Designed miniproteins, single chains, continued (3). Designs and how they scored, part 75

Each design is a single chain, and the fold is of that chain. pLDDT is the mean over its residues in the fold that is shown.

## One batch from the design tools (miniprotein)

Design m10603
Fold by ESMFold2-Fast:
Structure m10603 (fold): chain A 82 residues (1-82)
Amino acid sequence: SKETLLRKALSEALRALNYAKQGKVDEAIREVTEAIKLAEEAGASPEAIDHLRKALDYLKEGKVDEAIKHLERAIQILREEL
């Protein structure tokens, strides 16, 4: 269901946030990538997907604090859709 995919996207985004806060950038990248895929399959808010994509870009640049801000915003929006 769409709700099941949204819950999975949220779970992966929360894991990404936890890894980013630990400085585990490669693990955070993997979880954000999965969160984007699940959010797109769920038909999540374009704003939530944009924030996940920005988080991924910042993680790839090593800008972890900026990535965390975008992950937190994406998580907030995904929670509001549930």
Scores: mean pLDDT 92

Design m10604
Fold by ESMFold2-Fast:
Structure m10604 (fold): chain A 93 residues (1-93)
Amino acid sequence: EVEEARRRAEEAALEAARLLEEAGLHNDAEALRALAREIREAETAREVTVLATAAAIVIVGAMTEIEDEEVRERLRELALELIEAADEAAEGL
């Protein structure tokens, strides 16, 4: 369960980084890639929960700079997926 949550969080963070890079938000994309690397290396449910939550916050902040409604909607979906992964990892803490 923690392994699945970690994998989903990493995938969501990397997809969001790709979308932000394409939108020209290079700093936010780099922050998400850094968080994705930390998520990949996370060994505990607590680490996955904290890092996935941090990634969701970066996405929500970056969405304020996005004018494309389809990209913004996809980023919202990815942020929600990260929150769900964080909640899943926190189950049993």
Scores: mean pLDDT 86

Design m10605
Fold by ESMFold2-Fast:
Structure m10605 (fold): chain A 68 residues (1-68)
Amino acid sequence: GPLSTEEVEKRLEELEREGVRALVTRDLALAQRTLAEAKEILKVAPEEMKPKVERLLRGLEQVVALLS
């Protein structure tokens, strides 16, 4: 079922930390896994949270591009 706004916020904070860690450690595999997790969250996020998830996705795509 869809995630609550609180669950999405918590997962977004965790993914932001993982994205930063991937960039700092130059871990492309971690960056790709974090991006994949964010894409799955977008599918189950409530409509009001989707813009925030999409913004994180764009940031994570940039991290993957920088490490590729």
Scores: mean pLDDT 87

Design m10606
Fold by ESMFold2-Fast:
Structure m10606 (fold): chain A 66 residues (1-66)
Amino acid sequence: MAEEVRAQLEAEAEAETRRDIERGREAYKEVPEHVGFSVYGVMEASGTATRLVARARGEKAVAALE
């Protein structure tokens, strides 16, 4: 049970994370730097992955983590 639940969560998180990172990269290209690159969440209605993308983006990720 716990093992299967963990496998499901990993597969789901991996797929969502990859998709959100890819979306974040494209949004970053279109959105102005130092402001938009960390606001991927406004482009996509993602919740969990938004945190991860923010961390990878830089400034906003550092501020949010602190």
Scores: mean pLDDT 52

Design m10607
Fold by ESMFold2-Fast:
Structure m10607 (fold): chain A 93 residues (1-93)
Amino acid sequence: MREELLELARRLVELARRVERLAAEKYGADPAKATGAALAAERALESLLDDPEALLRAMRELLRELIRAAEELNAPELVEEARELEERLRSLE
């Protein structure tokens, strides 16, 4: 359970980085600012590693934001990956 939750958290952070990179490329956003947001999310999740319920809630919130962002970017591969992570998170409750 904990190891699976940590793996999903790592996958969420990587998905966040990919979404932010694509947004920077498409909209001419500052890439440093985009990657900074993903790093902030990683630190937030790491601070919750000793509270699996809080970690799970934070991961679900981040995932909802990433699905919306990926849909706005019209990136079906990122949307699909996000939905897979959403289903895996539901199985851990």
Scores: mean pLDDT 74

Design m10608
Fold by ESMFold2-Fast:
Structure m10608 (fold): chain A 81 residues (1-81)
Amino acid sequence: MAAAERAAALVREYLTTEDPARRAEIERELAELVERLRAEVEALIAAGKLAEAEELIKAVQEAIVRTGEELGVLTLPAKLS
């Protein structure tokens, strides 16, 4: 949950920042966070917790899409006002 919220916050800042140096910093932080989330998903799969792995992936995807909707950049395919 905290990781999904962190990902959404970074994506929001990345989409709204005009500073290329800050954008590069966010890219590095997002890459690190993605690798950590991938390792967590792999650990859940290895432990046989497939449902928890799916929920983690879904939570991250929903947080990113929701952030895009708030910024008016993205909408869910099924949510057209």
Scores: mean pLDDT 69

Design m10609
Fold by ESMFold2-Fast:
Structure m10609 (fold): chain A 89 residues (1-89)
Amino acid sequence: SAEQQEKLKKLEDEYNKKIEAINNLPTVSPESKAYQEAILYGIRLAEEAVILGKSDEEVQAEIAKKYGGELGQAALRSYEARMKILEKK
């Protein structure tokens, strides 16, 4: 719907600004930046899942496609934590 498209665009714009801010941190290691970006990705997927009605299985598949190992776990944990907050509304 038009309402879903508007919400998704705002979410994407906010996510991109946060990713740019992380990438511009001058004293943070590439590994630390990757970890922070994985956390933000999980948060974005939670907000997107609520807007679109995506299942946990769909989100887990998207995380696995983008991240392996520790980064994948970081993204999944941030997704679960954010979903818990969003489900209280």
Scores: mean pLDDT 84

Design m10610
Fold by ESMFold2-Fast:
Structure m10610 (fold): chain A 65 residues (1-65)
Amino acid sequence: MSLEEAVERLSELTGLSRAKVRAILETMATLDAAGRELLVRLLSRDTGVPLATVRELVEAGLARL
């Protein structure tokens, strides 16, 4: 999965803009594993997207960032 694909899929599922999703991923890239898990959980909670799905797409996006 490309970074663009991960951003697009997260945008579609969460209802957030692509720019907002990219900013969230860039913020996550600056955090340690515990900080990333916290943001993944908050994103899942706030958007209603399943935790496993958010984690999978975030990991795919971060691998390309």
Scores: mean pLDDT 83

Design m10611
Fold by ESMFold2-Fast:
Structure m10611 (fold): chain A 74 residues (1-74)
Amino acid sequence: SSFEKYKEEVLEKLTKRAEELGKKTKDEDLANRILQVLTSARHRLERAKSIEEVEEVYKEAMEELEKIEKEIKE
């Protein structure tokens, strides 16, 4: 369905962003936090029942990854 394809697209975008951040750090704790964000987002996307829920997962996951990126840059 178009909804399932949308979930896959969002997960792909989050996965690519997580991979980019993972390449920028040698800190195992930061790397583990990136993986936790991605794993949590994947589970939430699997359970999402609406476009609004998918958008919420994407925004929250991106905000968490942005916080991690700031810690990598410091």
Scores: mean pLDDT 87

Design m10612
Fold by ESMFold2-Fast:
Structure m10612 (fold): chain A 74 residues (1-74)
Amino acid sequence: ALSFEELFELVWRKLDVNGDGVITKEEIREYAESRNVFLSDEAINKILELLDLNNDGVVTREELRRVLEEMYLP
């Protein structure tokens, strides 16, 4: 089974396609397109609102890690 760190890195690599250390609206869109799903700007904004309390349109590694930790770890 994958460890939490391995799962986090897999999810991060799928979302941070350009490797710049943050997840942008464009990267979320590209990830969805890679799964044959086209997201509207409204859908992308809803996803960002779940991950990013600042609503600055970007998700950091630490923000994603925190959300995943709450879902998968005590």
Scores: mean pLDDT 65

Design m10613
Fold by ESMFold2-Fast:
Structure m10613 (fold): chain A 82 residues (1-82)
Amino acid sequence: SEKEKVEEVLKKTEEILNDPSVSEEEKKIAVRAVLEYISSLKDEELKKEALEKLKEIILNSKNLSEELKKELLEEIEKTEKK
């Protein structure tokens, strides 16, 4: 299902963001790719749920700088504007 695909994508993103061997630039690219994917979803409720879950993953990540978290959250807010 589409929901299962979203859950898999978010899980992989969380793994990337929590990997200390992955660079901040690669983490930024991963989040942007996920945002593009979420933006393509037709189900508005699923899209909204996915954006909120992505924010939670970013906020709870221990291997992201505060500056990068701020930048990524701003990009998500811009995506939420429809």
Scores: mean pLDDT 84

Design m10614
Fold by ESMFold2-Fast:
Formats: sequence, structure tokens, C-alpha cells
Structure m10614 (fold): chain A 67 residues (1-67)
Amino acid sequence: AEEFRRALETARELLEKAIQAAKNGDVPAARKAGDEMVEVLRSTGLPGADELAEAVRKTVDEAIAAA
């Protein structure tokens, strides 16, 4: 429970960094933050982590496309 909550908090912070980087035109930084999010979620090994990781990847890609 605490491990998953911490992973979600970290993923949220990384998502915000990715969105900000995308808005600034810093695609490499946005992608790096997105990859770090996926790695954090994957490290939990919890059911649904892969689906959540896919959702955050899509959100980052959409932010990059919208910038």
C-alpha cells in the first residue's frame, strides 16, 4: 500500500516534469521523465502497473504532441 502510494506520487511528479518539459519544447527531457515514470511503476510489480504505465506514456506523448 505505502510502496504503491509512493510510486504514484513519484510518477505524478515525473509526469508534471514531463509535461513542463514538453511545453518548453524539451522533448528529450520530457521523454526521460516519462521513461523514469514507467520504470518506477514497473518496479512495484503490482497488478495494473503495466496498464498505468501505458496510460502515463500516452499522456506524455500527447503533451509532447500538443507543445
Scores: mean pLDDT 75

Design m10615
Fold by ESMFold2-Fast:
Structure m10615 (fold): chain A 73 residues (1-73)
Amino acid sequence: MELEEKMRRALEDGERAEEEVKTSTDPTRYAGAAIRMIGSAFELKLLIEKAKKLGIKPEVYEEAEEFTKKYGL
């Protein structure tokens, strides 16, 4: 399912960016990672909304929802 693949990819990208935010000591890398992390959270929120409209629950749905909740989405 394309939606599940998109959600999994966005979650993986967001998790990698979150790790980079926590471990980076370079201000430029930190800023870039923070932007990517928030962007991934926003993309996941849109994918979650689409899944709700379609009445489906992809395998990574709960993980995606937990990630977006961390950032107030």
Scores: mean pLDDT 82

Design m10616
Fold by ESMFold2-Fast:
Structure m10616 (fold): chain A 82 residues (1-82)
Amino acid sequence: SKMENLARGIAAALLGIGAGAESTFAGDHAGAARVAERAIELARETIETGDEVAREAARVGLETAERALAAARAGGDGLAAA
């Protein structure tokens, strides 16, 4: 169905965004964090408004994006130890 095709597209996009953020964190921590935050936002919207298939895909994407955000933040400003 159109909704199943859309759900697959959203899942692929969420996974790609999360993985891309993980890949870039070593070079551009701020950019990686923005990509991860966007992926988290999209995943949360999909979990709230999507069908069961889209929600399941978004949960996996959310986990990847949250890990990417944590990695980007950990690799950011090294002066944060107060």
Scores: mean pLDDT 64

Design m10617
Fold by ESMFold2-Fast:
Structure m10617 (fold): chain A 63 residues (1-63)
Amino acid sequence: GLQEAADLIIEALKEKGVDERTIGSVRALAENEDVEGLKRLIEQLYKEGYIDKETYEKAMELL
């Protein structure tokens, strides 16, 4: 579900050493149950190379 998708993305971002501000944005969208906002952010993170295709596909499947 939404929380599982957010947790997956947060873990991937931590492994890449991405800023706590970006991680905080993922967390906030999940806490607010903003599925559409989280989908947009995940797609942006994938396009910018912060997450790989497998992580992207798995997160989107959980939403």
Scores: mean pLDDT 87

Design m10618
Fold by ESMFold2-Fast:
Structure m10618 (fold): chain A 69 residues (1-69)
Amino acid sequence: SRRSLLAEIQRIMEEHQGDLEAAKKAIEELLRSHGRPEQAERVAASLYLEDGKVVLGPEGVRALQEALS
């Protein structure tokens, strides 16, 4: 479900604090496994570190909304 997928993405971001590349890989693999390869790449590309925390940028939020539609 949408809620389950969002919760899993949030969990991945929390588990990979300070490790941007691991977070990108895990989220990309998750979205690809749900048949959303284009959105997977856009979400991963929008991830960045802010004060050691993995954060999703505005384009990633938009791509994620598209993946959940």
Scores: mean pLDDT 80

Design m10619
Fold by ESMFold2-Fast:
Structure m10619 (fold): chain A 68 residues (1-68)
Amino acid sequence: APKTIKIEIELELVTANPDGGADKIEHHKAVNLIEGAPEVEPQELTHTEKLDDGSTRIVKKATITSLD
């Protein structure tokens, strides 16, 4: 039977306040299910990336999990 892969991404987008106040923090979460995918080992990734617009993207959790 084809396996379903779940891709879950949790993002924290931090935008610096130019007036020297507290940073603006936005939380985003996306979940995608892919059916019929080949068998994949579960993976969990985190990283921090500076974006061109002056914000910082923090990937709190990026998980790839195979489901029955």
Scores: mean pLDDT 67

Design m10620
Fold by ESMFold2-Fast:
Formats: structure tokens, C-alpha cells, sequence
Structure m10620 (fold): chain A 86 residues (1-86)
């Protein structure tokens, strides 16, 4: 699977998957990092991240977000698509 990191203004980082991803095993870590419940950040109650749906990871440096995602999904290809919003 391919995971894309999207960075916005104010250090907000989002994750988008190219396929549906079962994040049920790592939900608690994602909710803790984002500071919000799964339904507010783009996950289904089951912990599934739908393909093409942005998952909010929180306000953090992109390098920290990349390290976090690599830790949770070690077998995933991670692409950095972080650009300043005009």
C-alpha cells in the first residue's frame, strides 16, 4: 500500500491511503497523536481508513509525522506530498 503525507498551513498533517487500510491495531496511538476521536479525524468506528479519505494526524513537523507513520505501518510506501498552502 502507498501512504501519502499531506502538510498544510499551521503544521497540520494529514495521511491519505491508496487503498482501504485496517488501522484497528493502532487506533489508540493515532487518536492520542491527533488529540481527537477516530470519527473526527477520518477513521470509521471500526478503525478502517478508507482509500482517498484524509486522516488527520495533528499539528506537528512533517518529519515527526513521517516517523510516526513508518512506526505504525513499517511495510507501507510513504510519499511526502507536503507543500505550503498558498
Amino acid sequence: MTLSLLGGRNGHVYLVADEDVDASAVIDEIEKMAGAPREAIGLLPSGVLRAGVPLFLGAMPVEEARAFVRKLFPDAEIRDETRPVP
Scores: mean pLDDT 78

Design m10621
Fold by ESMFold2-Fast:
Structure m10621 (fold): chain A 68 residues (1-68)
Amino acid sequence: MDAIQAVRDALAGSEDARVAAARKGFDAVVATDDEAEARAGMEAIGQLPGPKNAQIFAAAGVEFSGKF
């Protein structure tokens, strides 16, 4: 579903380096077939500050769990 695109759009609007790292991590979780690379991507997303970003991490976790 377009939940992936909504997460990408939310991350695209920020100039913070941590948000840029989280966006790359999210793209890695979606695109990779390597569980270790997906876990590294989840860790990058987990570095996002603030409780609002927990929703992005939760969406990425659903994608990860459906894949591995």
Scores: mean pLDDT 68

Design m10622
Fold by ESMFold2-Fast:
Structure m10622 (fold): chain A 61 residues (1-61)
Amino acid sequence: VEIPDPNNPEEILDFILNTPLLDLLKNRDLLPPKVQEILDRIITERVPESELRKVVDEVLS
């Protein structure tokens, strides 16, 4: 899994949308802390795909 730039919200969003959830979970500990936080939030809050950008923007703010 190619690690996204943790300071680029578009790259993080594209990475999450184009990487299978199972692969994201397997590689969670290799992801930057901000990306881990976004992934954890998506899983715990069951965030729909249409709201992913909002979560990315909130975590990077």
Scores: mean pLDDT 76

Design m10623
Fold by ESMFold2-Fast:
Structure m10623 (fold): chain A 80 residues (1-80)
Amino acid sequence: EPPPGLVRVTEKGRELLKELGIEADYLTRGQLSEALIGYAQKHGLLKDDGTIDARGTPLAEAVGKDEMTIGEALDALVEP
């Protein structure tokens, strides 16, 4: 079980975070959200409406879908 206030990131989510220089199994939901937004901005995936088009990227593989909201991606990158 994750420490209080932290969530456990999925294996594929950890690989994405490593590209951003983050090597951690546990993050706060806020830290994971900021890292996800940073990844989307770095790869030009963030749309003007705040949704993510991750088609053909490791983010789409990690989440299991091509288009997503930030909230959908965040929930998919957290272990149950």
Scores: mean pLDDT 79

Design m10624
Fold by ESMFold2-Fast:
Structure m10624 (fold): chain A 78 residues (1-78)
Amino acid sequence: MVEELLAELEREAARLVALTAEYKPELAAQLAADAEGALAELRRLGKEDPAEAEELARRLLAQVRGLTAQLEAELAAR
């Protein structure tokens, strides 16, 4: 389901932005803008090609979760 994947991606992206703000606040605004743009494009693609949007959303979700885990480890080490 594209809508559920996009909602999960939006939630995980917001978490990544919040962690980035704690780690490097100067990067948080740019990351937030990049995430908003990517989510808007995926929502557009989901209306035209749901299968491709689902595959891209799954790949991005895995990448975002990996980055979140890395930043959480960095913050815990402080």
Scores: mean pLDDT 81

Design m10625
Fold by ESMFold2-Fast:
Structure m10625 (fold): chain A 120 residues (1-120)
Amino acid sequence: SADKASEDISKDIEKIYKEAKEYVRKAREAVEAGDVKKFREYMGKALALILLLSVGGAEEEVKRLLAELYINEALLELRQGKYQKAIELASRAYELAKEAGDEKLAAEAKAIEEEARAKL
């Protein structure tokens, strides 16, 4: 069994991950609403927490959250008609999602890439 210090570290990682996930979700809602200012605010808050997770060695959590950030950025570029940039960002999200073993997130990134390519 893990010692008490390992359990405390794991709980801190889970808490930070959950908070980062919430900001990623709020950023997604902001981009869907066309609120670029709120989008940038929430993306910045998510990135700060992701950097903290990275220092803590949470590699898989970091990859998953970075994939979600790239998906959010790709959606913003797609909404702004910047299709080539949306493709580049969605491709990065796909690779990170694959490395994190998140097949659903990889499929979402691929769908955004294909939508952007169809509009190019």
Scores: mean pLDDT 87

Design m10626
Fold by ESMFold2-Fast:
Structure m10626 (fold): chain A 56 residues (1-56)
Amino acid sequence: METVTLKVPASVSREEIEAAVRAFGGRVLGIVPYKGGYAVTAEVPADKVEELRAAL
C-alpha cells in the first residue's frame, strides 16, 4: 500500500472520489478543500496509483 495525495476538481463529488478509491482496493484517509477542488489523501495498492490518478 502507498499513501498518495491527489488533486481532484470540484466537478468530482466526494462520493465519486470514495467510490473510485474503493474500486482500486484503496482507502480514503482524508478529503480537504484545495484550490477550488479537493486534496484527497488515500492509501492505495502501489500498482493502482497511476490508474486511480487517471480515473479522477
Scores: mean pLDDT 81

Design m10627
Fold by ESMFold2-Fast:
Structure m10627 (fold): chain A 88 residues (1-88)
Amino acid sequence: MEEEKRLAEEAKETVFNAVVETLTRRGVPEETARAVAEYIVKVASSEVSQPLTAEGLAKRFGLSLPTAREALLTAQEALGRFQAEHRP
């Protein structure tokens, strides 16, 4: 039980940090980058299928479409790598 909670929190933190670092490298303000990362993590942590789109992120947070797309790809890659490495 504790291991599952630790892995879930570690996965969320890994995805969050990867998205923030990617967006700040693209010149997105840290406050906006954190807000985008929190939103992506919250949607990704839900088992409810959400239409998380680059256009939706761009409109919601005032990002360029390429930047929003990169944020989604970064989140997917970070989560995929974490799951592949830490899933017994």
Scores: mean pLDDT 74

Design m10628
Fold by ESMFold2-Fast:
Structure m10628 (fold): chain A 83 residues (1-83)
Amino acid sequence: MAARSRAAIQAGARSGNPIGQNIQTIIDMIQQGASDAQIRQTMRRFGLSDSDIDNIIRTIRDNPNNMSAIISAVGDAMARHAD
């Protein structure tokens, strides 16, 4: 039980990780050809709302070669969640 309590504290500390690390994870998934469902699941784990996830997925579909637009959309959604 003590080891699980430490893991829970560590997981809580990870929820304070830099937004850039979570953005990088999403970008890596897109570059690896992850499905919309896999990207949605990862974003839900980051605590993003379904409306933010839908907006980001739309941005990916509309701008698949514009990585800057995708990074901005993910970053803005994560910044709103962090507040």
Scores: mean pLDDT 69

Design m10629
Fold by ESMFold2-Fast:
Structure m10629 (fold): chain A 73 residues (1-73)
Amino acid sequence: TVERVEQLLLRRLTLGELEPGSPIDPAEIARELGVSVRTVRRALRELAERGVLRYVPGRGFELAARKAPSAPA
């Protein structure tokens, strides 16, 4: 449920409870949305492919800044 995960993250951003670069816990989101962690991880990966999130080794998924500089290599 990619849309519900995205809406939850955007709501937290709007309320100032979540900032770009803040770590996202798949287990917490799964509990809040009433879905499996597996489902949330797939949704987070989809959002990362869409540029909404990024994966950071050691932290997991984080919010991506829209105007972040891109490197071709």
Scores: mean pLDDT 71

Design m10630
Fold by ESMFold2-Fast:
Structure m10630 (fold): chain A 62 residues (1-62)
Amino acid sequence: SVREDIIRTATALLRTVAAGKSREELEAMARRIVESVAANRGVELSEEELREIVDEVVAAVS
């Protein structure tokens, strides 16, 4: 699904910069990455969907 593709892409990107980051820093970075990936795919995410995807991405790199 498009959601799964966004999560996989965002997770791969966050992994390249995750080393030494706090949870708060990872959440902020994940939010920016997810928004960028979604925009590049022409996908509009609600705030709730964005929050859920960010949580999944952060969990995947932690």
Scores: mean pLDDT 85

Design m10631
Fold by ESMFold2-Fast:
Structure m10631 (fold): chain A 58 residues (1-58)
Amino acid sequence: SADLERAKAKSVEAARALAAAGRLSEEQAQTVIDRALAAKTADEADNAVVRGAIENGA
């Protein structure tokens, strides 16, 4: 639980940082955030950013 919550928070911060850097649009970053928050495992939350970047060409 604590590991999952930390992974979710980290993934949300990473998605926002990518949007701020212009590497993802705000809409793409929100999709990544939604995926991270829906994650059932820490690995799934951690991978939300990586998958979002791959799928969105970032």
Scores: mean pLDDT 80

Design m10632
Fold by ESMFold2-Fast:
Structure m10632 (fold): chain A 72 residues (1-72)
Amino acid sequence: LPPEVIERQKKIEELKKKLNLNVSFTPEALRLIALSVPDEYLEEVLKAAEKSGKKVVTAQDARKIITEVFKK
């Protein structure tokens, strides 16, 4: 993975901890969010993931969450 994507994945995990969200992402889901979600929407996508009720978010789950966030 490019270093920028790895650093962005770390930033997403740190943001998740700051927001006290009890949700986990598969590596594929985390990568998809890092590549597809602008910084201004990261918090909204992460909160939507927790609201989904899933303890582990897969790439398919992440795609659905991202789509729902961007429809609004």
Scores: mean pLDDT 78

Design m10633
Fold by ESMFold2-Fast:
Structure m10633 (fold): chain A 79 residues (1-79)
Amino acid sequence: EKAKEYLEKAIEIAREAAKTSPNRDQILELVKKAEEALKNGDFKTAAYYLDQAATLIPDEEKRKEVIELARQALYEAEK
């Protein structure tokens, strides 16, 4: 449950960041892949795609939030 909550929050932040990013389409494609993985219960793959999306986010604060949430989700999933 916690891992899912963290990944869902990271997806929301990445989508928000995409709206003002020159890499909008690429970020949204990675977010879509993360959502597919999350839907299948594959938290590690979802976190991987969100980490990839974060590297394309020019806003440092939002980039850090996505990375941290993906890391927290991975930690919770591996407990």
Scores: mean pLDDT 84

Design m10634
Fold by ESMFold2-Fast:
Structure m10634 (fold): chain A 94 residues (1-94)
Amino acid sequence: AKEEAEKIAEELLELSKTLKGKAKKAVEKLAELVREATKDPSEEVREEVARIGKETLKKIKEAKSDEEAAKIAEEGRRELIGRVTAADILRASE
């Protein structure tokens, strides 16, 4: 899971180098979040982060415009934030 998520973050960073403006920044922020989320102590959270990251990366690669790529990256980032936040709440409750 960790190795897969790190590879996804690297692919997102490489993809961001081909983009400009808002799309570049959105994809870079997504890559940073995926990388940070790999540090989560929960294996289940790390596996979910890798899955969400991989799905979002695929959608960005299939995007027909920089605007669409930015929107997809922002949506994926919001989903990851929600998942990590939910995991933090669950850990605090256990």
Scores: mean pLDDT 75

Design m10635
Fold by ESMFold2-Fast:
Structure m10635 (fold): chain A 97 residues (1-97)
Amino acid sequence: MKMDTSPEGVVKGYKARSAALEALRETGRRLGLSQDVIDNLVGMVQGGLDFAASGGSVEGILEVVDAGLDAAATTGLISPEQAERLREEVRRAIEEA
């Protein structure tokens, strides 16, 4: 894993974090998830995303989202199909950020 703690790398990390959180919220609403479920998903990933962003790790942002969505699907908070759609939209949002 290549950490980029340069000012440019950290800025990219925080942009990826913001894109991931926004994509989770917007896609969750489009999938018909309740606000409570969306808030729980965001809460599950927020700390890991903050850590990955501070390290300038866009790859770490993706890994945190993937792990959080897998945990949410395993616990029945969301379906596996909803987890896959959320994963796709987060990856797209990060690539566009």
Scores: mean pLDDT 81

Design m10636
Fold by ESMFold2-Fast:
Structure m10636 (fold): chain A 79 residues (1-79)
Amino acid sequence: MEIYLRQLADLSDDQLLQRFDQIEAQMKALRAEADQGNVGAQIELAVLISQAEAIAKVFRKRGKLDEAKRVEALIAEFR
C-alpha cells in the first residue's frame, strides 16, 4: 500500500484519472468471472480495489474531493 501510494504521488491528476479508468474497466471485466467462482479473478479484483483506494487517498490529499468520491462510489459498488 505505502509504496504504491508513493508511486501515485508522482502522477498528475490526469494520469491518476487515466489509471483509475483502466482499473474501473478491469474491475468490471473481472466481476463477471469472480461471480462465476473464479478464485483468480476474485484475488485480482481485491488487488484492484486496494489500488483504487490508494488513488482515492491521493485525490483527497490534493483536495480533489469530487474525484475521490467517484473512486469511492465504484469501490462501494464492488463491495
Scores: mean pLDDT 81

Design m10637
Fold by ESMFold2-Fast:
Structure m10637 (fold): chain A 101 residues (1-101)
Amino acid sequence: DDIKKYEEKLKKDPNNIEALFNLAKEYISQKKLDKAKELYLKILELDPNNEDAIRGLFVLGLLYKELGKNEKAKELYQYIVDKYPDSPVAELAKEYLKELE
C-alpha cells in the first residue's frame, strides 16, 4: 500500500499525472473504485485526451459490473461514449451498455 507515498507527491505537485495515475491504481487494488474514478476524472480535467485515463474509466466500469454495481458501470460507459466518442474504448463501452439492463 503506497497510497501515502503518492499523496505526499500530490501535496507537492497536485497536477502530477503520473502520481494521480499510480494512486488510482492503488485504490483499485484496495477496491476503492469511487476514489479511483475521482482521480481518473481529475487526470482528464488536466489532460482531456489522456487515453490511459479513459481506459482506466473503462476498466472501472468492468470492475463495478463484477461487484454487481451495474448502474455505476452504465454511468461510466455512457460517460466514455458521450465525452470520448473517438477513443478506441468507446465502441466497447457502447456494446457493454447494450448488454446491461
Scores: mean pLDDT 86

Design m10638
Fold by ESMFold2-Fast:
Structure m10638 (fold): chain A 113 residues (1-113)
Amino acid sequence: MAFLEEAIRNAPPEAQEYLRELKRMLEIALKEESALSRAFGIELTLAVSRAISKRLPPEIRELINKVVDEVRRLLLDPLIKALEEEIKTEKDPKWRSLLESELASLRSEKAKL
């Protein structure tokens, strides 16, 4: 999260509040025990941040969206690895199917970056 701390310090005051809330929501998502819950929580947090940014002045919106894009880029590989590791130990076929579906989704998104 060093990137996000630096982004907050360098942001104008109007953007700092939104970036601090983004950091708080991401920290909550990252504490989830399951890799699937972490992936879902992170993607939801980033989607909510993008939605909120649409109601902000253009300069603040652009800054928030750039931070969201970079956070997503930084978290994508660790999430893919965590899901791959969780799948290997998951014994419930339905839960394993959900993990495999989410892994395929994140891999597809990485290919588009």
Scores: mean pLDDT 81

